Designed miniproteins, single chains, continued (3). Designs and how they scored, part 88

Each design is a single chain, and the fold is of that chain. pLDDT is the mean over its residues in the fold that is shown.

## One batch from the design tools (miniprotein)

Design m11050
Fold by ESMFold2-Fast:
Structure m11050 (fold): chain A 112 residues (1-112)
Amino acid sequence: SPLLEEAKKLIDEAYERAKTASDEEIVQLFEDLANKLLEIAKKMTVEEARELLRRFLGFVSDILARLTDPETARKVLEIAIKFLEELKKIHPELQDEVDRVIATLKARLAEL
């Protein structure tokens, strides 16, 4: 899928930028990535959107594992939750899967 390859490229570029980014730059990077991925998701099939979801969540987990500042982690979690809320509006078929992930991220947010 050309859309899935575009999404993969954006996530790979975000991984490279994250290697040298400050906490403020990480937050901006997540916001920009989430917005771009949502625009791509509007054109995707549900199967492509499910793969996008899986890859985005992998990126979220990898970045959260590297963050030491709780406020940066909070902002990243809030961006991820907002992305998921918007994704389920675009692809309602993913609602049950997305709601389970949102619950997990909200639990992590409550621990910060």
Scores: mean pLDDT 91

Design m11051
Fold by ESMFold2-Fast:
Structure m11051 (fold): chain A 66 residues (1-66)
Amino acid sequence: KVTVTVVGSKPAVDLSGKVLKPGETVTFPADTTTITLKSDGTLVVTDQATGRVLLADADDVEVKVE
């Protein structure tokens, strides 16, 4: 499982459209993730196995793989 915490100043949006505010945490049933920095300065967290976007629009995140 992968746990993602929004640690930046901007809210993020998960795969279901739920908004996560700074300090909030979400857990995904993924084995590992890839983090991509976009040209607008935001991060995208993607499930490495499926390529599915799990979290978008964050300016900083902490990822724990369990």
Scores: mean pLDDT 80

Design m11052
Fold by ESMFold2-Fast:
Structure m11052 (fold): chain A 89 residues (1-89)
Amino acid sequence: DDQKRAQQLALEAAAEAALEVAATLEDPEKSRRVRELAEKMREAVRAGDLETAKEYLRETLEVLSEDPEALRRFLDLAKRRTIERLEAA
């Protein structure tokens, strides 16, 4: 299923982007929360549970929405990582 594979690659890219952005967050509690959500998102993708992975993505976006600069960096990085994974496939 091409759509499911594309969603898996995008969610894996989003998890990696979230980990990279978490390392740049000044608030240690938000950094920890984003890292936790990113790890859970990767676990859900590996299990083939894309709906659960999307829920963790939603929670990640909610945390990052409190910092517009961090949210912008996340979205840009997630897009770049998704393109890289699609090109490698």
Scores: mean pLDDT 85

Design m11053
Fold by ESMFold2-Fast:
Structure m11053 (fold): chain A 100 residues (1-100)
Amino acid sequence: SMERELALKLLEKLIEKYEELLEELKEEGAPEETIKLVEEIIKLLKEMKEKIEAGEMSEEEAEEMQQKVAELVNKLPPEVQKKLLERLGKVYEEMKEEVA
């Protein structure tokens, strides 16, 4: 469906932005704890993508996984959260251009 395809495309772009953030943090010598949090977020997003592609994602599981991602994001330092928001803003802009 169009909704499934849009969800997968959004998730792919989110994974890309988190991976870009992870590389930036590694280059800047960010604390190992911060790097591990971003790696765990990427892992969860990839698991969500796999389940959606398989048609195995329930609404309850989607809500649970979104909550887990939010909890991990909230543990990130404020400076890293700001960098993330700037990168995620680009995802919204890119998706809007493709739907417009």
Scores: mean pLDDT 82

Design m11054
Fold by ESMFold2-Fast:
Structure m11054 (fold): chain A 67 residues (1-67)
Amino acid sequence: DAARREALLARIRALLERQGLRVTGLELGDVTLADLEALVSALETGAVPPDLVLRPDATLTLTGERV
């Protein structure tokens, strides 16, 4: 559901801006709606997941790889 994905992305952006981060773009790769909902929950607790990367241009990227 594209509308649900867009709503979750908008909520993620709002939560990051609330934490003082400016978001101009959002690249999440191949992530599910459940992954987006988990990310929203984590951000609501003030945590940034270790697989979420903020680029210098304020574009966020979520990857499936952990180092």
Scores: mean pLDDT 62

Design m11055
Fold by ESMFold2-Fast:
Structure m11055 (fold): chain A 90 residues (1-90)
Amino acid sequence: SNLDKAAALFDKARATSTDKAVQDQAAGLRLLVERAKEEEDRDTRLLLLDSGITAGDNLRKQSLESGKASEQATAKLLGQGRRYLAAEKA
């Protein structure tokens, strides 16, 4: 599913990053995806997906600012995960 792909990408982003704050925020995105998968209320699920898309984009931008190769790779993974959350809404 799109959510399983997003979850795997956020896990990989956490493992790829060398920045503790980025790692912690990527772990938070992974937990948000798990919450969205369990959410039965459609409106709440859509709000969780929107929150994840916004938070994922913000974290991607933060990772790009570092200039390190590990954080550039992390930003790419975060961008892919965010796109799968957007695809789930479609």
Scores: mean pLDDT 87

Design m11056
Fold by ESMFold2-Fast:
Structure m11056 (fold): chain A 70 residues (1-70)
Amino acid sequence: GDNKAKAGEALKEVDKALKEGVEKGREKIAEIEREAAESTPEEREELLRAADAGREALDKYEKQLEKEKE
């Protein structure tokens, strides 16, 4: 499915951006959410799921970094 392929690609970009830093990961997630708002309803659902998964990965990464500071 086209929508699933696009969502998968978006998730890979979030993962790549997150390895470059928390701010880059955040920017990519925001970009996906913006793209979802401009997309068809079906594509929007898949993109929003990708954004949610990206936010979960980002949250895990941030919590790990905060724990390392303590």
Scores: mean pLDDT 76

Design m11057
Fold by ESMFold2-Fast:
Structure m11057 (fold): chain A 81 residues (1-81)
Amino acid sequence: SAEDIKEETVKELEKLREEALKEMEKLNAPQSVKEAFKQLVDKEIEEIKADENLTKEKAEKIVKGLREYFKGLIEELKKKQ
């Protein structure tokens, strides 16, 4: 069901947010970068919760996009080390 997809996707995004913030902290990321990423993920979670027509394919695309964005952020932070 759409509710099951929402629950699974929200949990996956919450886990991604936690793991991403821990990794950024290890790299001494600026607070502004950590807050921006947190806000981006939180906004996506709220939009997923409000999406009455959420499909598994759409949810997977959102998660993949956020994971790819996070990977790019980490690579940029590593360049500043």
Scores: mean pLDDT 84

Design m11058
Fold by ESMFold2-Fast:
Structure m11058 (fold): chain A 97 residues (1-97)
Amino acid sequence: SVMSVEELRELLKEAEEAEKEGKLDKAIELYEKVYREVVAKERLGIATPEEVELGTEAMMKLAEYKIEEAKKDKTGFTEEGLEVVKESIEAIKKAKE
């Protein structure tokens, strides 16, 4: 993918708006799109620090939804595994403060 940083920022904003409206499936789809685009750019060595930050934010949102999914249908997470994911998200947030 060759999306610009402005396009990635608009997708992330649209995802946040969908989340606020309770459109969970749309929010997840948009967060996944941002994350995948940033990963593709990183693999090409063309991702900027700002784009990496946007991709990291999308990844953290997807991790939160994965935790909620795992609670409902127990897809591959133990209680210990869910705690490790939560701790990892909080560590990333704290490192950015």
Scores: mean pLDDT 76

Design m11059
Fold by ESMFold2-Fast:
Structure m11059 (fold): chain A 106 residues (1-106)
Amino acid sequence: MTAEQQKVLALAEKGIADIEEIVNDESLSDVEKVRKVEMQVGALELFLMTALRMGLVTKEQAVAVLERVLAILEELLAKTTDPDSKARLQALIEGVRRLIEQLRAE
């Protein structure tokens, strides 16, 4: 693994940690958590797809990161009671699942 690949994976780990921090922040409402999580997941997906296109990560590594994000989102969904926030999280989860399946099919 190259030093560049190590840096990319370290940034992906930071992205996961940022999402976990939002999910576990008891000071945030369901609406605030979902808004922040949508932004962080979108940024991480764009980063991973760019890194994959540049050959800085493998499909296997990208899928592994996305599967960890999916698990965190499913945990947040289980704790969420607001119906609008639940619907937004379900849409986000489905989007991540579709991206994983697309990467596996290629």
Scores: mean pLDDT 88

Design m11060
Fold by ESMFold2-Fast:
Parts: C-alpha cells; sequence; structure tokens
Structure m11060 (fold): chain A 64 residues (1-64)
C-alpha cells in the first residue's frame, strides 16, 4: 500500500540521517504492522552496508 511504502521511505530517511529516536519510532510502527524483528534486523544490516534498496524490498515484502 502507499501508506506502507511511505512508512518504509520515512524509516530509511531517518536511519540515513542518524536520527536514532525517529528511526526507533518507525521501527515500532513497522512491528505494529506485522514486520518481524528478524526482518527489521536484516534491514538494519543492509542500511549499514549501503544497500537501501534491498532494505526497502525486505520491509515491503514483510508488509504484504
Amino acid sequence: SEEAERLIDDYLLAAWMGDEELAARYEARLRELGVSDEAIDKARELIKAGKAREAYEILLKALE
């Protein structure tokens, strides 16, 4: 959904900016929508590796 895609984009932006508090709030929202801790952990690893597109794809699939 557009709402899910926007949430993922907002999360990736917060993580890229180093806003740990804002990123944690978006992670809590992703968990509320059914994203597993494993998927969030994997997305975090991908973001640290500079693989934002792959992080996006994992989170989007988890929200399907």
Scores: mean pLDDT 84

Design m11061
Fold by ESMFold2-Fast:
Structure m11061 (fold): chain A 62 residues (1-62)
Amino acid sequence: TEFERNRKLVDKAVELAKENPGASGREIADKVGVSQRTLTRLFKRFLGMSLSEYREKYLKAS
């Protein structure tokens, strides 16, 4: 379903963000085949926050 495809896309984007701490949201969106706007919408839908907010909360050690 579209929901399952979108969830997998968000999961892959999270994995890419963990592997590439310096990659921009635009670069990650490009790698998973969507626009940056679409990636932000999906992150908010599935995780309740943007990619940058997710990085600050869960991926930065400080």
Scores: mean pLDDT 79

Design m11062
Fold by ESMFold2-Fast:
Structure m11062 (fold): chain A 74 residues (1-74)
Amino acid sequence: SGRKDIDEHLNKLQESVEESKKLADRILAERGITDPAVRKAVHQEVTYEVFRRGGEPLSEDEVRAIVDKVAAEA
């Protein structure tokens, strides 16, 4: 049955998204970025990237690149 494999994959995706969002919040704080619209956009980009990668967590450098990209043009 593929259901257990799907549930395990979805749990991994959710955990990777949560961890990557926490990392993004730390980096946003380090940069002094307090705009909730920028935070929302960063969280969206991080979520999409984790999904695109099949649930692999983002590195700190990858999250920093996303924050820098979003902050430059929103």
Scores: mean pLDDT 82

Design m11063
Fold by ESMFold2-Fast:
Structure m11063 (fold): chain A 94 residues (1-94)
Amino acid sequence: GKLSAEELLGLGKLALGVAKVTGSGYIAGIAAYLAGQAGLLAGKKGDVKTARDALKVAQEGLDLAEKAGDKRGIERARKGVELAEKGLKLAEEK
C-alpha cells in the first residue's frame, strides 16, 4: 500500500473512535483491519512500538465488533488481529 504503518494506524485509531461513539461493529471491524495492516508493515520494519500499538487497536476493534454482534465486523476484526500478531512477532525477531 502507499500509506505508511503510522498513517494506517492513525486511520485505524480514527475508525475505532467512530466505532466507540456509534457502537458500530462494522466500523470496529474496519478499524481492527487497518490496525492489523499497520502492525504487519511495522513488523517488517522491526518497529516493535508501532506493532504493539497496532495489536492493541486491533484487539479493541475485535472486542467492540463482538459486543455489537456484527458477523462481518467480527470476521474482519479477527483477520486484523491475526495480521497485527504476525507483525509483532516479525518486529520482535530483530
Scores: mean pLDDT 89

Design m11064
Fold by ESMFold2-Fast:
Structure m11064 (fold): chain A 55 residues (1-55)
Amino acid sequence: MIVTTVDPVTGQVITGDESSIADKIVDNTIEYLEKSKDPKDQKIRDSLLKALAQA
């Protein structure tokens, strides 16, 4: 199923199937967080990297 959504982190409009969208959101989030030095963003990045390593 093709859907269109907005990445809550980057505000980027993403179009694709559900698995593709989920992957893009995670990728965009990590890329954004790599550029951020906010402690809150560092926590989110660490959590996501952990989840990806287990997936």
Scores: mean pLDDT 70

Design m11065
Fold by ESMFold2-Fast:
Structure m11065 (fold): chain A 123 residues (1-123)
Amino acid sequence: SEEERRFFQQALAHMQIMRAQGKSFSEILEGLRGLAEKMDEELKEKVLAALDILEQILAQASKAMQERVLDILMNFLLGIAQGLPAEEIIARVRRELDALASQHPQLTSLLNAFFDVMKEIAL
């Protein structure tokens, strides 16, 4: 919907601004939770689930890995905001998360859970 597309555009803009200001990952995620509260219940539940998994990943990640995970999320949001085909967005994020899991096998379960929720959001 136009409402969903506007949300993803706002989420992307929020992340760009907060990262440019040097805000912590915790502050960025809190801002995204605030944006999610304005969505319809079904999409809100999916987004909050994704943010919960992302919080767990970032808590276990090095700063360099945190930056890569946020880049993957921002590229996902950009793809949706631009109206790219869901199959293309899903294929790209799978490839990026699989590469990350290969480097950090201890996070494989969380990265797979994150992918599953992102896939549901993209569909």
Scores: mean pLDDT 83

Design m11066
Fold by ESMFold2-Fast:
Structure m11066 (fold): chain A 86 residues (1-86)
Amino acid sequence: SSLDQLLAQARLMLENARALLEEVRRSTDRDRQLLYLTTVGGIEAFLEIQVENARKRNAPQDFIDELEAIRREVRELREEMRRILE
């Protein structure tokens, strides 16, 4: 289903965000680290829009809950990246 495809895409985006956090930890290049932070911020924003769209379209609650859980995990990764870069 299209919802299953979106959820699979969201999970791949979460895995990408995790990989970018590890790249931030390994890198000494500030510009590259800031690019990775920006990329994860974009993933979070995309997922937030998808959660809001799902709510407006009355998608199944289980789908909304799973998508929101993924979005929250991406936000936590972004907050950790910010903490490393302070």
Scores: mean pLDDT 90

Design m11067
Fold by ESMFold2-Fast:
Structure m11067 (fold): chain A 90 residues (1-90)
Amino acid sequence: DPPETLQNALNILKNPNLSDEDFIQALNKITLDNLLSNQELRQNFVNTIKSLPENKKQLFITWLKSQPESYQLALLEIIKKEDPDLYNEL
């Protein structure tokens, strides 16, 4: 189930001992459809990104910039609406 896949990916991202490769693999499971359809998943996603250590936050930014422009803009709009403070830190 796509919502279970996203929730599992968010739980993986919370592991402080996660390798950079596994972190990127978990990020690749984030779909816009799941985030747009579910307020609780959007809140959990934003809280997960906001709680990342600085090195993982930089990996997230690098990963985001490697995504298609339409995906980047849509994800940034979701972040901006859920947590403007996080958006300003990115």
Scores: mean pLDDT 82

Design m11068
Fold by ESMFold2-Fast:
Structure m11068 (fold): chain A 89 residues (1-89)
Amino acid sequence: SSKKILEEFKELMDKGGPKSKIYGLLKELADKGDVESLKEALEHALKLGDYETAAMLIKYLSVYDPDLKKAQEIRNKSIEEIIEELKKK
């Protein structure tokens, strides 16, 4: 379930677990289309200051954004550009 994947994601993030497994869990959430779990994962990554994981989540969430112009702007940005924008906030 999405709740179980989200919980495993949070535990791995808190423990500094392997990035490959963390990113695999995010892809599973994105493939399920669970926007609420992806948003919660983004809040958790931002709380921890993990801007790389947050940038990946922003890219995944852009697929589900009803604002097509904003979604396209995010899709056109690199992960590095999104990380820089998050650090400036």
Scores: mean pLDDT 82

Design m11069
Fold by ESMFold2-Fast:
Structure m11069 (fold): chain A 87 residues (1-87)
Amino acid sequence: SALEEIEKLFEELKKNEKNIDVIMEIVDKAVKIAEETKDLEVIEKVKELILYALKSLEDAPISVITRLIGALLRVIGLELDLELEKK
C-alpha cells in the first residue's frame, strides 16, 4: 500500500520534472508517508524519489535545492534511527 503510493508519487514527479511547486508537494507527501510507515523499503523508495527531484531541479534556485537536501536528511535520519533500534 505505502510502496504503491510512493510509486504513484514517483510517476507524478516524472511527469512534472520542471514544476517546482508540484515537485515540492510530492516530496512533502513522500516524506510524510516514510515518517508514518517507518518501513525501510518505503524509506529507500522515498530517498530515491528525493534524489530524482534533486537531479530534475539541479538548476533551481538554491533555496529550493536546500529544501530538497533538508527533506533527504530528514529521511536519512529516520533510516538511521530505525537501524539503531535493531540492537
Scores: mean pLDDT 83

Design m11070
Fold by ESMFold2-Fast:
Structure m11070 (fold): chain A 95 residues (1-95)
Amino acid sequence: SKEKEFEEYLKKAIEEIEKAIEAAKKGDIEKAKEHLKKAMEYLNKALDLSEDPEKQRKLINAMFLLLVGMSSLSLGDLETAIQSAEAAKEIVEEV
């Protein structure tokens, strides 16, 4: 079902965010960025499946935080990158 596919994309996004946080904690900026990009792809797929404005708003906010995380990684700001990724994960878990 469309609902089951939506839930699987959210789950995969959370898994990729967790992998990005782990990579960032190890100082692996390149690996952290790759996992944040994959999380963004899964969130975008979930967004395409949702017709609920509240769920769409939460997904867009999570995606914005992942963009902040990727920008912070590019600047070498691992603390902000981890914090933004953790905040994005919390929002996705509430969808």
Scores: mean pLDDT 91

Design m11071
Fold by ESMFold2-Fast:
Structure m11071 (fold): chain A 65 residues (1-65)
Amino acid sequence: DLIPLDPELRKAIEEAIKKYGESGLTDEMLQKLAEELGVSVEEVRAAYEDYGVNKTKLEAIKKKL
């Protein structure tokens, strides 16, 4: 990952995934996160998708350990 995700954005996405599940982030939630973080909805959606993919890979690795 050459584009470092802001730590606050990463944490906010992780917290939202924990609360609503991996596919539970609606457009309304993405918009709220974008507003709170001062970024575009598209940027938050891209970050959420990247995080979700990485989380799935990390979960698979952890299950092997």
Scores: mean pLDDT 64

Design m11072
Fold by ESMFold2-Fast:
Structure m11072 (fold): chain A 67 residues (1-67)
Amino acid sequence: SGAERAAKAGEEAVKNGPDGAAAGAAAHQLYLVGAISREEALRLIELASDPAKGAEAARLAAQAGRA
């Protein structure tokens, strides 16, 4: 499923180092499959766009996919 793939992408981004692009893509996929709200997705994408927050965005995307 899209949510499962987004969760795995978020976990791999956390494991292999922060990747804001991967975290942003994961947030978009979580929104499309209904796992998170539009507001939550936009917040994650905003965090993913900040180089200092890439790791935080990846961690949050992975958590959202597991919930």
Scores: mean pLDDT 72

Design m11073
Fold by ESMFold2-Fast:
Structure m11073 (fold): chain A 67 residues (1-67)
Amino acid sequence: MSAAEREETIALLKKHLGFSEAEAEVVIDEAEAQGATKPANIFTATAILFVGDPSLKERYAEKAKAA
């Protein structure tokens, strides 16, 4: 993904899902590892997973703090 697309994805995750910037970067890196490269796809997939497993946010927070 481009730098602009990454910035837009971070903004969406922060605004709508309450992620920090560092947590949002971990979400994007994990989503890219799964083949997702579009901001809308990353946001939608993360939102669906977060609704199904609220502990997912805690995992991203832990990874962000470790980085």
Scores: mean pLDDT 74

Design m11074
Fold by ESMFold2-Fast:
Structure m11074 (fold): chain A 71 residues (1-71)
Amino acid sequence: MSAEEHLQAGIDALKAGDRLTAVEHFREAALHGDEEIRRQARVILTHLANEGSGEVAEKAREALAEIDAAN
């Protein structure tokens, strides 16, 4: 699966209510995508991270930390 395919799969997972799967797809898109794909994935992950103290928000924060460490 390409980074672009991961971005789309993450969006589809959000629409399906599978938010943990969405975080994993957006993490892959942000680590391996081009500048535009990485930017889009980071924006979505930041939104999910700001939802509060749930498992989805925690996993989104972990993904953002991993992405920032990879830069």
Scores: mean pLDDT 84

Design m11075
Fold by ESMFold2-Fast:
Structure m11075 (fold): chain A 74 residues (1-74)
Amino acid sequence: MYTKTFDGPVGGDKPLVVGVTAEFPEEVKKATVTVTATDGDASAILGVIEGKTAHALAVVNGKGAKLTVTVTAE
């Protein structure tokens, strides 16, 4: 199991969408994405898995909210 964490942008007056590409040392069989935001709301969806790479989309909503995206691979 491998985990990568990314700091996203600070939220503004509109929801911000962020693409995340996580590269792992071994081929990814499955992945999970989780998100947190300070002082706001966040959501994420897992995208395409290709070889050693997992893609995700995250959304942060809230002015000044700080987004953190975590991708875990097996």
Scores: mean pLDDT 81

Design m11076
Fold by ESMFold2-Fast:
Structure m11076 (fold): chain A 96 residues (1-96)
Amino acid sequence: SVSEAGIKSTALVMRMLAEIQALEFGDITPEEAARGVEETGKELADIISKFDPELAKKILETSRELAEAVRRGDLETARQKLVEIIKLTDEAIKKA
């Protein structure tokens, strides 16, 4: 169901946002945050791949870039990559 995919995708995006917020507040380490966003990005890409394989690939690639930025402490780039994932996810759900 497109509606079910939309709900699950939104929950995963909210999880990524929570992980970045926890990192910014010092509640988790960069490696913990990076691992979390990589795992969540893979789950998100798997859901999106059922109706848009190309957007799923972009989400997976952007999630890896997000994790890389997090690991090096580049929070500005991390926030930009998170916004990109949100936009890609919204585009995928809107097309489905």
Scores: mean pLDDT 86

Design m11077
Fold by ESMFold2-Fast:
Structure m11077 (fold): chain A 74 residues (1-74)
Amino acid sequence: SLRERADELIKKAKEAYEKGNFKEANVYLSAALTLRRLIDEGREDEAVERAEKSAKLTQKGIDNYEKEKEKRKA
């Protein structure tokens, strides 16, 4: 499940990159790589905590991007 979350973040990073959303892509990629590293090191408790923090950060970034995009439609 944690690896599935990391894989999903990588997919979102690729999609954001293809759409030219490089900041969003970098946030997803950083979160995915951090998750994978912690899992590979056997630090599952830290991986869970970091996944939750990364999810909050990526969601906040998406929300801010969508608000900015809405303003630019004017």
Scores: mean pLDDT 70

Design m11078
Fold by ESMFold2-Fast:
Structure m11078 (fold): chain A 81 residues (1-81)
Amino acid sequence: SKLEELLEAAIEALEELAKENPEDALVQRLLSGLRELLERLRAGEPLDMKEFEALIKGVVLKLLEAGREDDVKRLEEIARS
């Protein structure tokens, strides 16, 4: 699904950012939240769309702050497809 693809891409991008900044607590919290949503989605559990949107916005902001513009473009392309 598009939501699963978005969550997987966001997790991949944030995992790379976490390798560069292992002490960034916000990156770790975003990563944890995304992984929980992905697990819930794969289990067929209800997804809170407001929580999903808030996490994705946080990811985009962190990626832009880190200069990872190509990762942001990938997320936007998935969201538009």
Scores: mean pLDDT 84

Design m11079
Fold by ESMFold2-Fast:
Structure m11079 (fold): chain A 84 residues (1-84)
Amino acid sequence: MMEELEKRAREVAEEDAKEYIKENKLNLSEKAYEKMVEILYAFYLEAGKIIANKEDVSQEEFNKKAQEAVEEALKAALKTDKEE
């Protein structure tokens, strides 16, 4: 059950990362891509746990956190790319 949640979060994170890279025509290193996936994976995994536990989180708060996670992932990926 936890393995299924982790697998799904990873798959969604990888799909989102690839889409953002393609849409923005980013030339990221493998390390930068992995960093972006790691940050998105952590967010989706946490979101899945909140939903599974039926915790009272407002839609507005959730959407704000989702947007912040995407922005952090992009910034981290770009910084990692400059490291190589």
Scores: mean pLDDT 73

Design m11080
Fold by ESMFold2-Fast:
Structure m11080 (fold): chain A 68 residues (1-68)
Amino acid sequence: SAADREVAFLRALLEHEARVGAAEGFSPEEILAALRRGIDAFRAEHPHIPEAAVEAVLAHVEALVREL
């Protein structure tokens, strides 16, 4: 579905941003703050996407940042 594609795109984008931020020397806290702002912006623009799907992306990228 279109919603599934938007969620997949969001996840890929935030994974990329997390890796770039880590490579540039940003702290985990700075990276997570930026990713959370991105999630908040996405929620505002895509109110039709289930909150559970967006929360799953947030949980995934928070775990990724802890492993970088």
Scores: mean pLDDT 85

Design m11081
Fold by ESMFold2-Fast:
Structure m11081 (fold): chain A 57 residues (1-57)
Amino acid sequence: SDKVKKAAEKAKRDFEEALKRAKSLGIENDEKATFKDVLEHEAKKAGLPVSEVRKAA
């Protein structure tokens, strides 16, 4: 659905911003954990299962 695609796109964008910020600050970032957190956040906000947003991402 359009909601799943929008949530997945937001998660990807938020993930890219998080990585860029970590690099700018010179800190190590757990990319796998960060991506999981962003997917869960966007899925919860959209009222969608995390599994569906992950498939679209």
Scores: mean pLDDT 78

Design m11082
Fold by ESMFold2-Fast:
Structure m11082 (fold): chain A 85 residues (1-85)
Amino acid sequence: LKEGAEVAIEAAKRAASVLPPDFAQEFLEKVKETAEKSLNKSKGEFAQDLVKTGRELAEKARELSPEAARAIRQATLDALVKMDK
């Protein structure tokens, strides 16, 4: 569980490097919050929480830029893939 959370946070940090600074900070904070809340949950439940958080952030990003929304969706998918290997 802790390893999965660390992998997701590192993937989010890499994705954040291509986002506007303010958006990158919000994205990283939301991923950290999701990881902390999921420490007592299964890996599958954590993955579902990440998908929900990523989708909400992508919808907000779409109001600013289609590129930002794609970056967030891709980061969410990359985190899920790394968690499953």
Scores: mean pLDDT 70

Design m11083
Fold by ESMFold2-Fast:
Structure m11083 (fold): chain A 90 residues (1-90)
Amino acid sequence: SLLEKFKELVEKMIEAIRNKDLKKFYEYFDKLDEVLGEIVDKLSVEQQKKVAELYKEMIEKLEEYLYTDPEKAIEAIKEYSEKILEVIEE
């Protein structure tokens, strides 16, 4: 399912950060963006807006922490991916 692909890509992004493999991180992030787009196309307009805001906040946290505090970057991915899934599963 698309939700399983989303969850797997989140785990792969976290693993890439732990391995300091930024090339793999961005490859998985691009794939996550594509999968999230496919999920979002099936949602209500209200859910689409909530997901877009959460995704934007996740990106902002990644820009802040990816190079300075990888553990905080991982926690941001965990927090915001969980919040995004909660909106999708409404």
Scores: mean pLDDT 89

Design m11084
Fold by ESMFold2-Fast:
Structure m11084 (fold): chain A 100 residues (1-100)
Amino acid sequence: MSLEELYKKIEEMEKELKERVEEIKKNRPKGTAEALIKLLTGVAQIKVAEMVIENPEVPEEDKEQAKEAKKKIEEKLKEIAEEALKNKLLTEEEVKEILE
């Protein structure tokens, strides 16, 4: 995709994430909401990094930065998911559904 299409997709993803976060805050207990928001935000950040990595118009240096960021976010998501499961804030099914 073009850089303009990439930026537009990122903006659309940020808008959708913001709307979903507000819905979660309204409808879920505080602890569960915080865990869900962290996981959804991390998943969105991974998808953005993947779009940057796969885009032929992005400089290789920026792609390498995106790969490093993605790896770090994946590690953090694993920790957040494990803590949420341990503390019974989320079910195994909910975690799998978010992480796909």
Scores: mean pLDDT 83

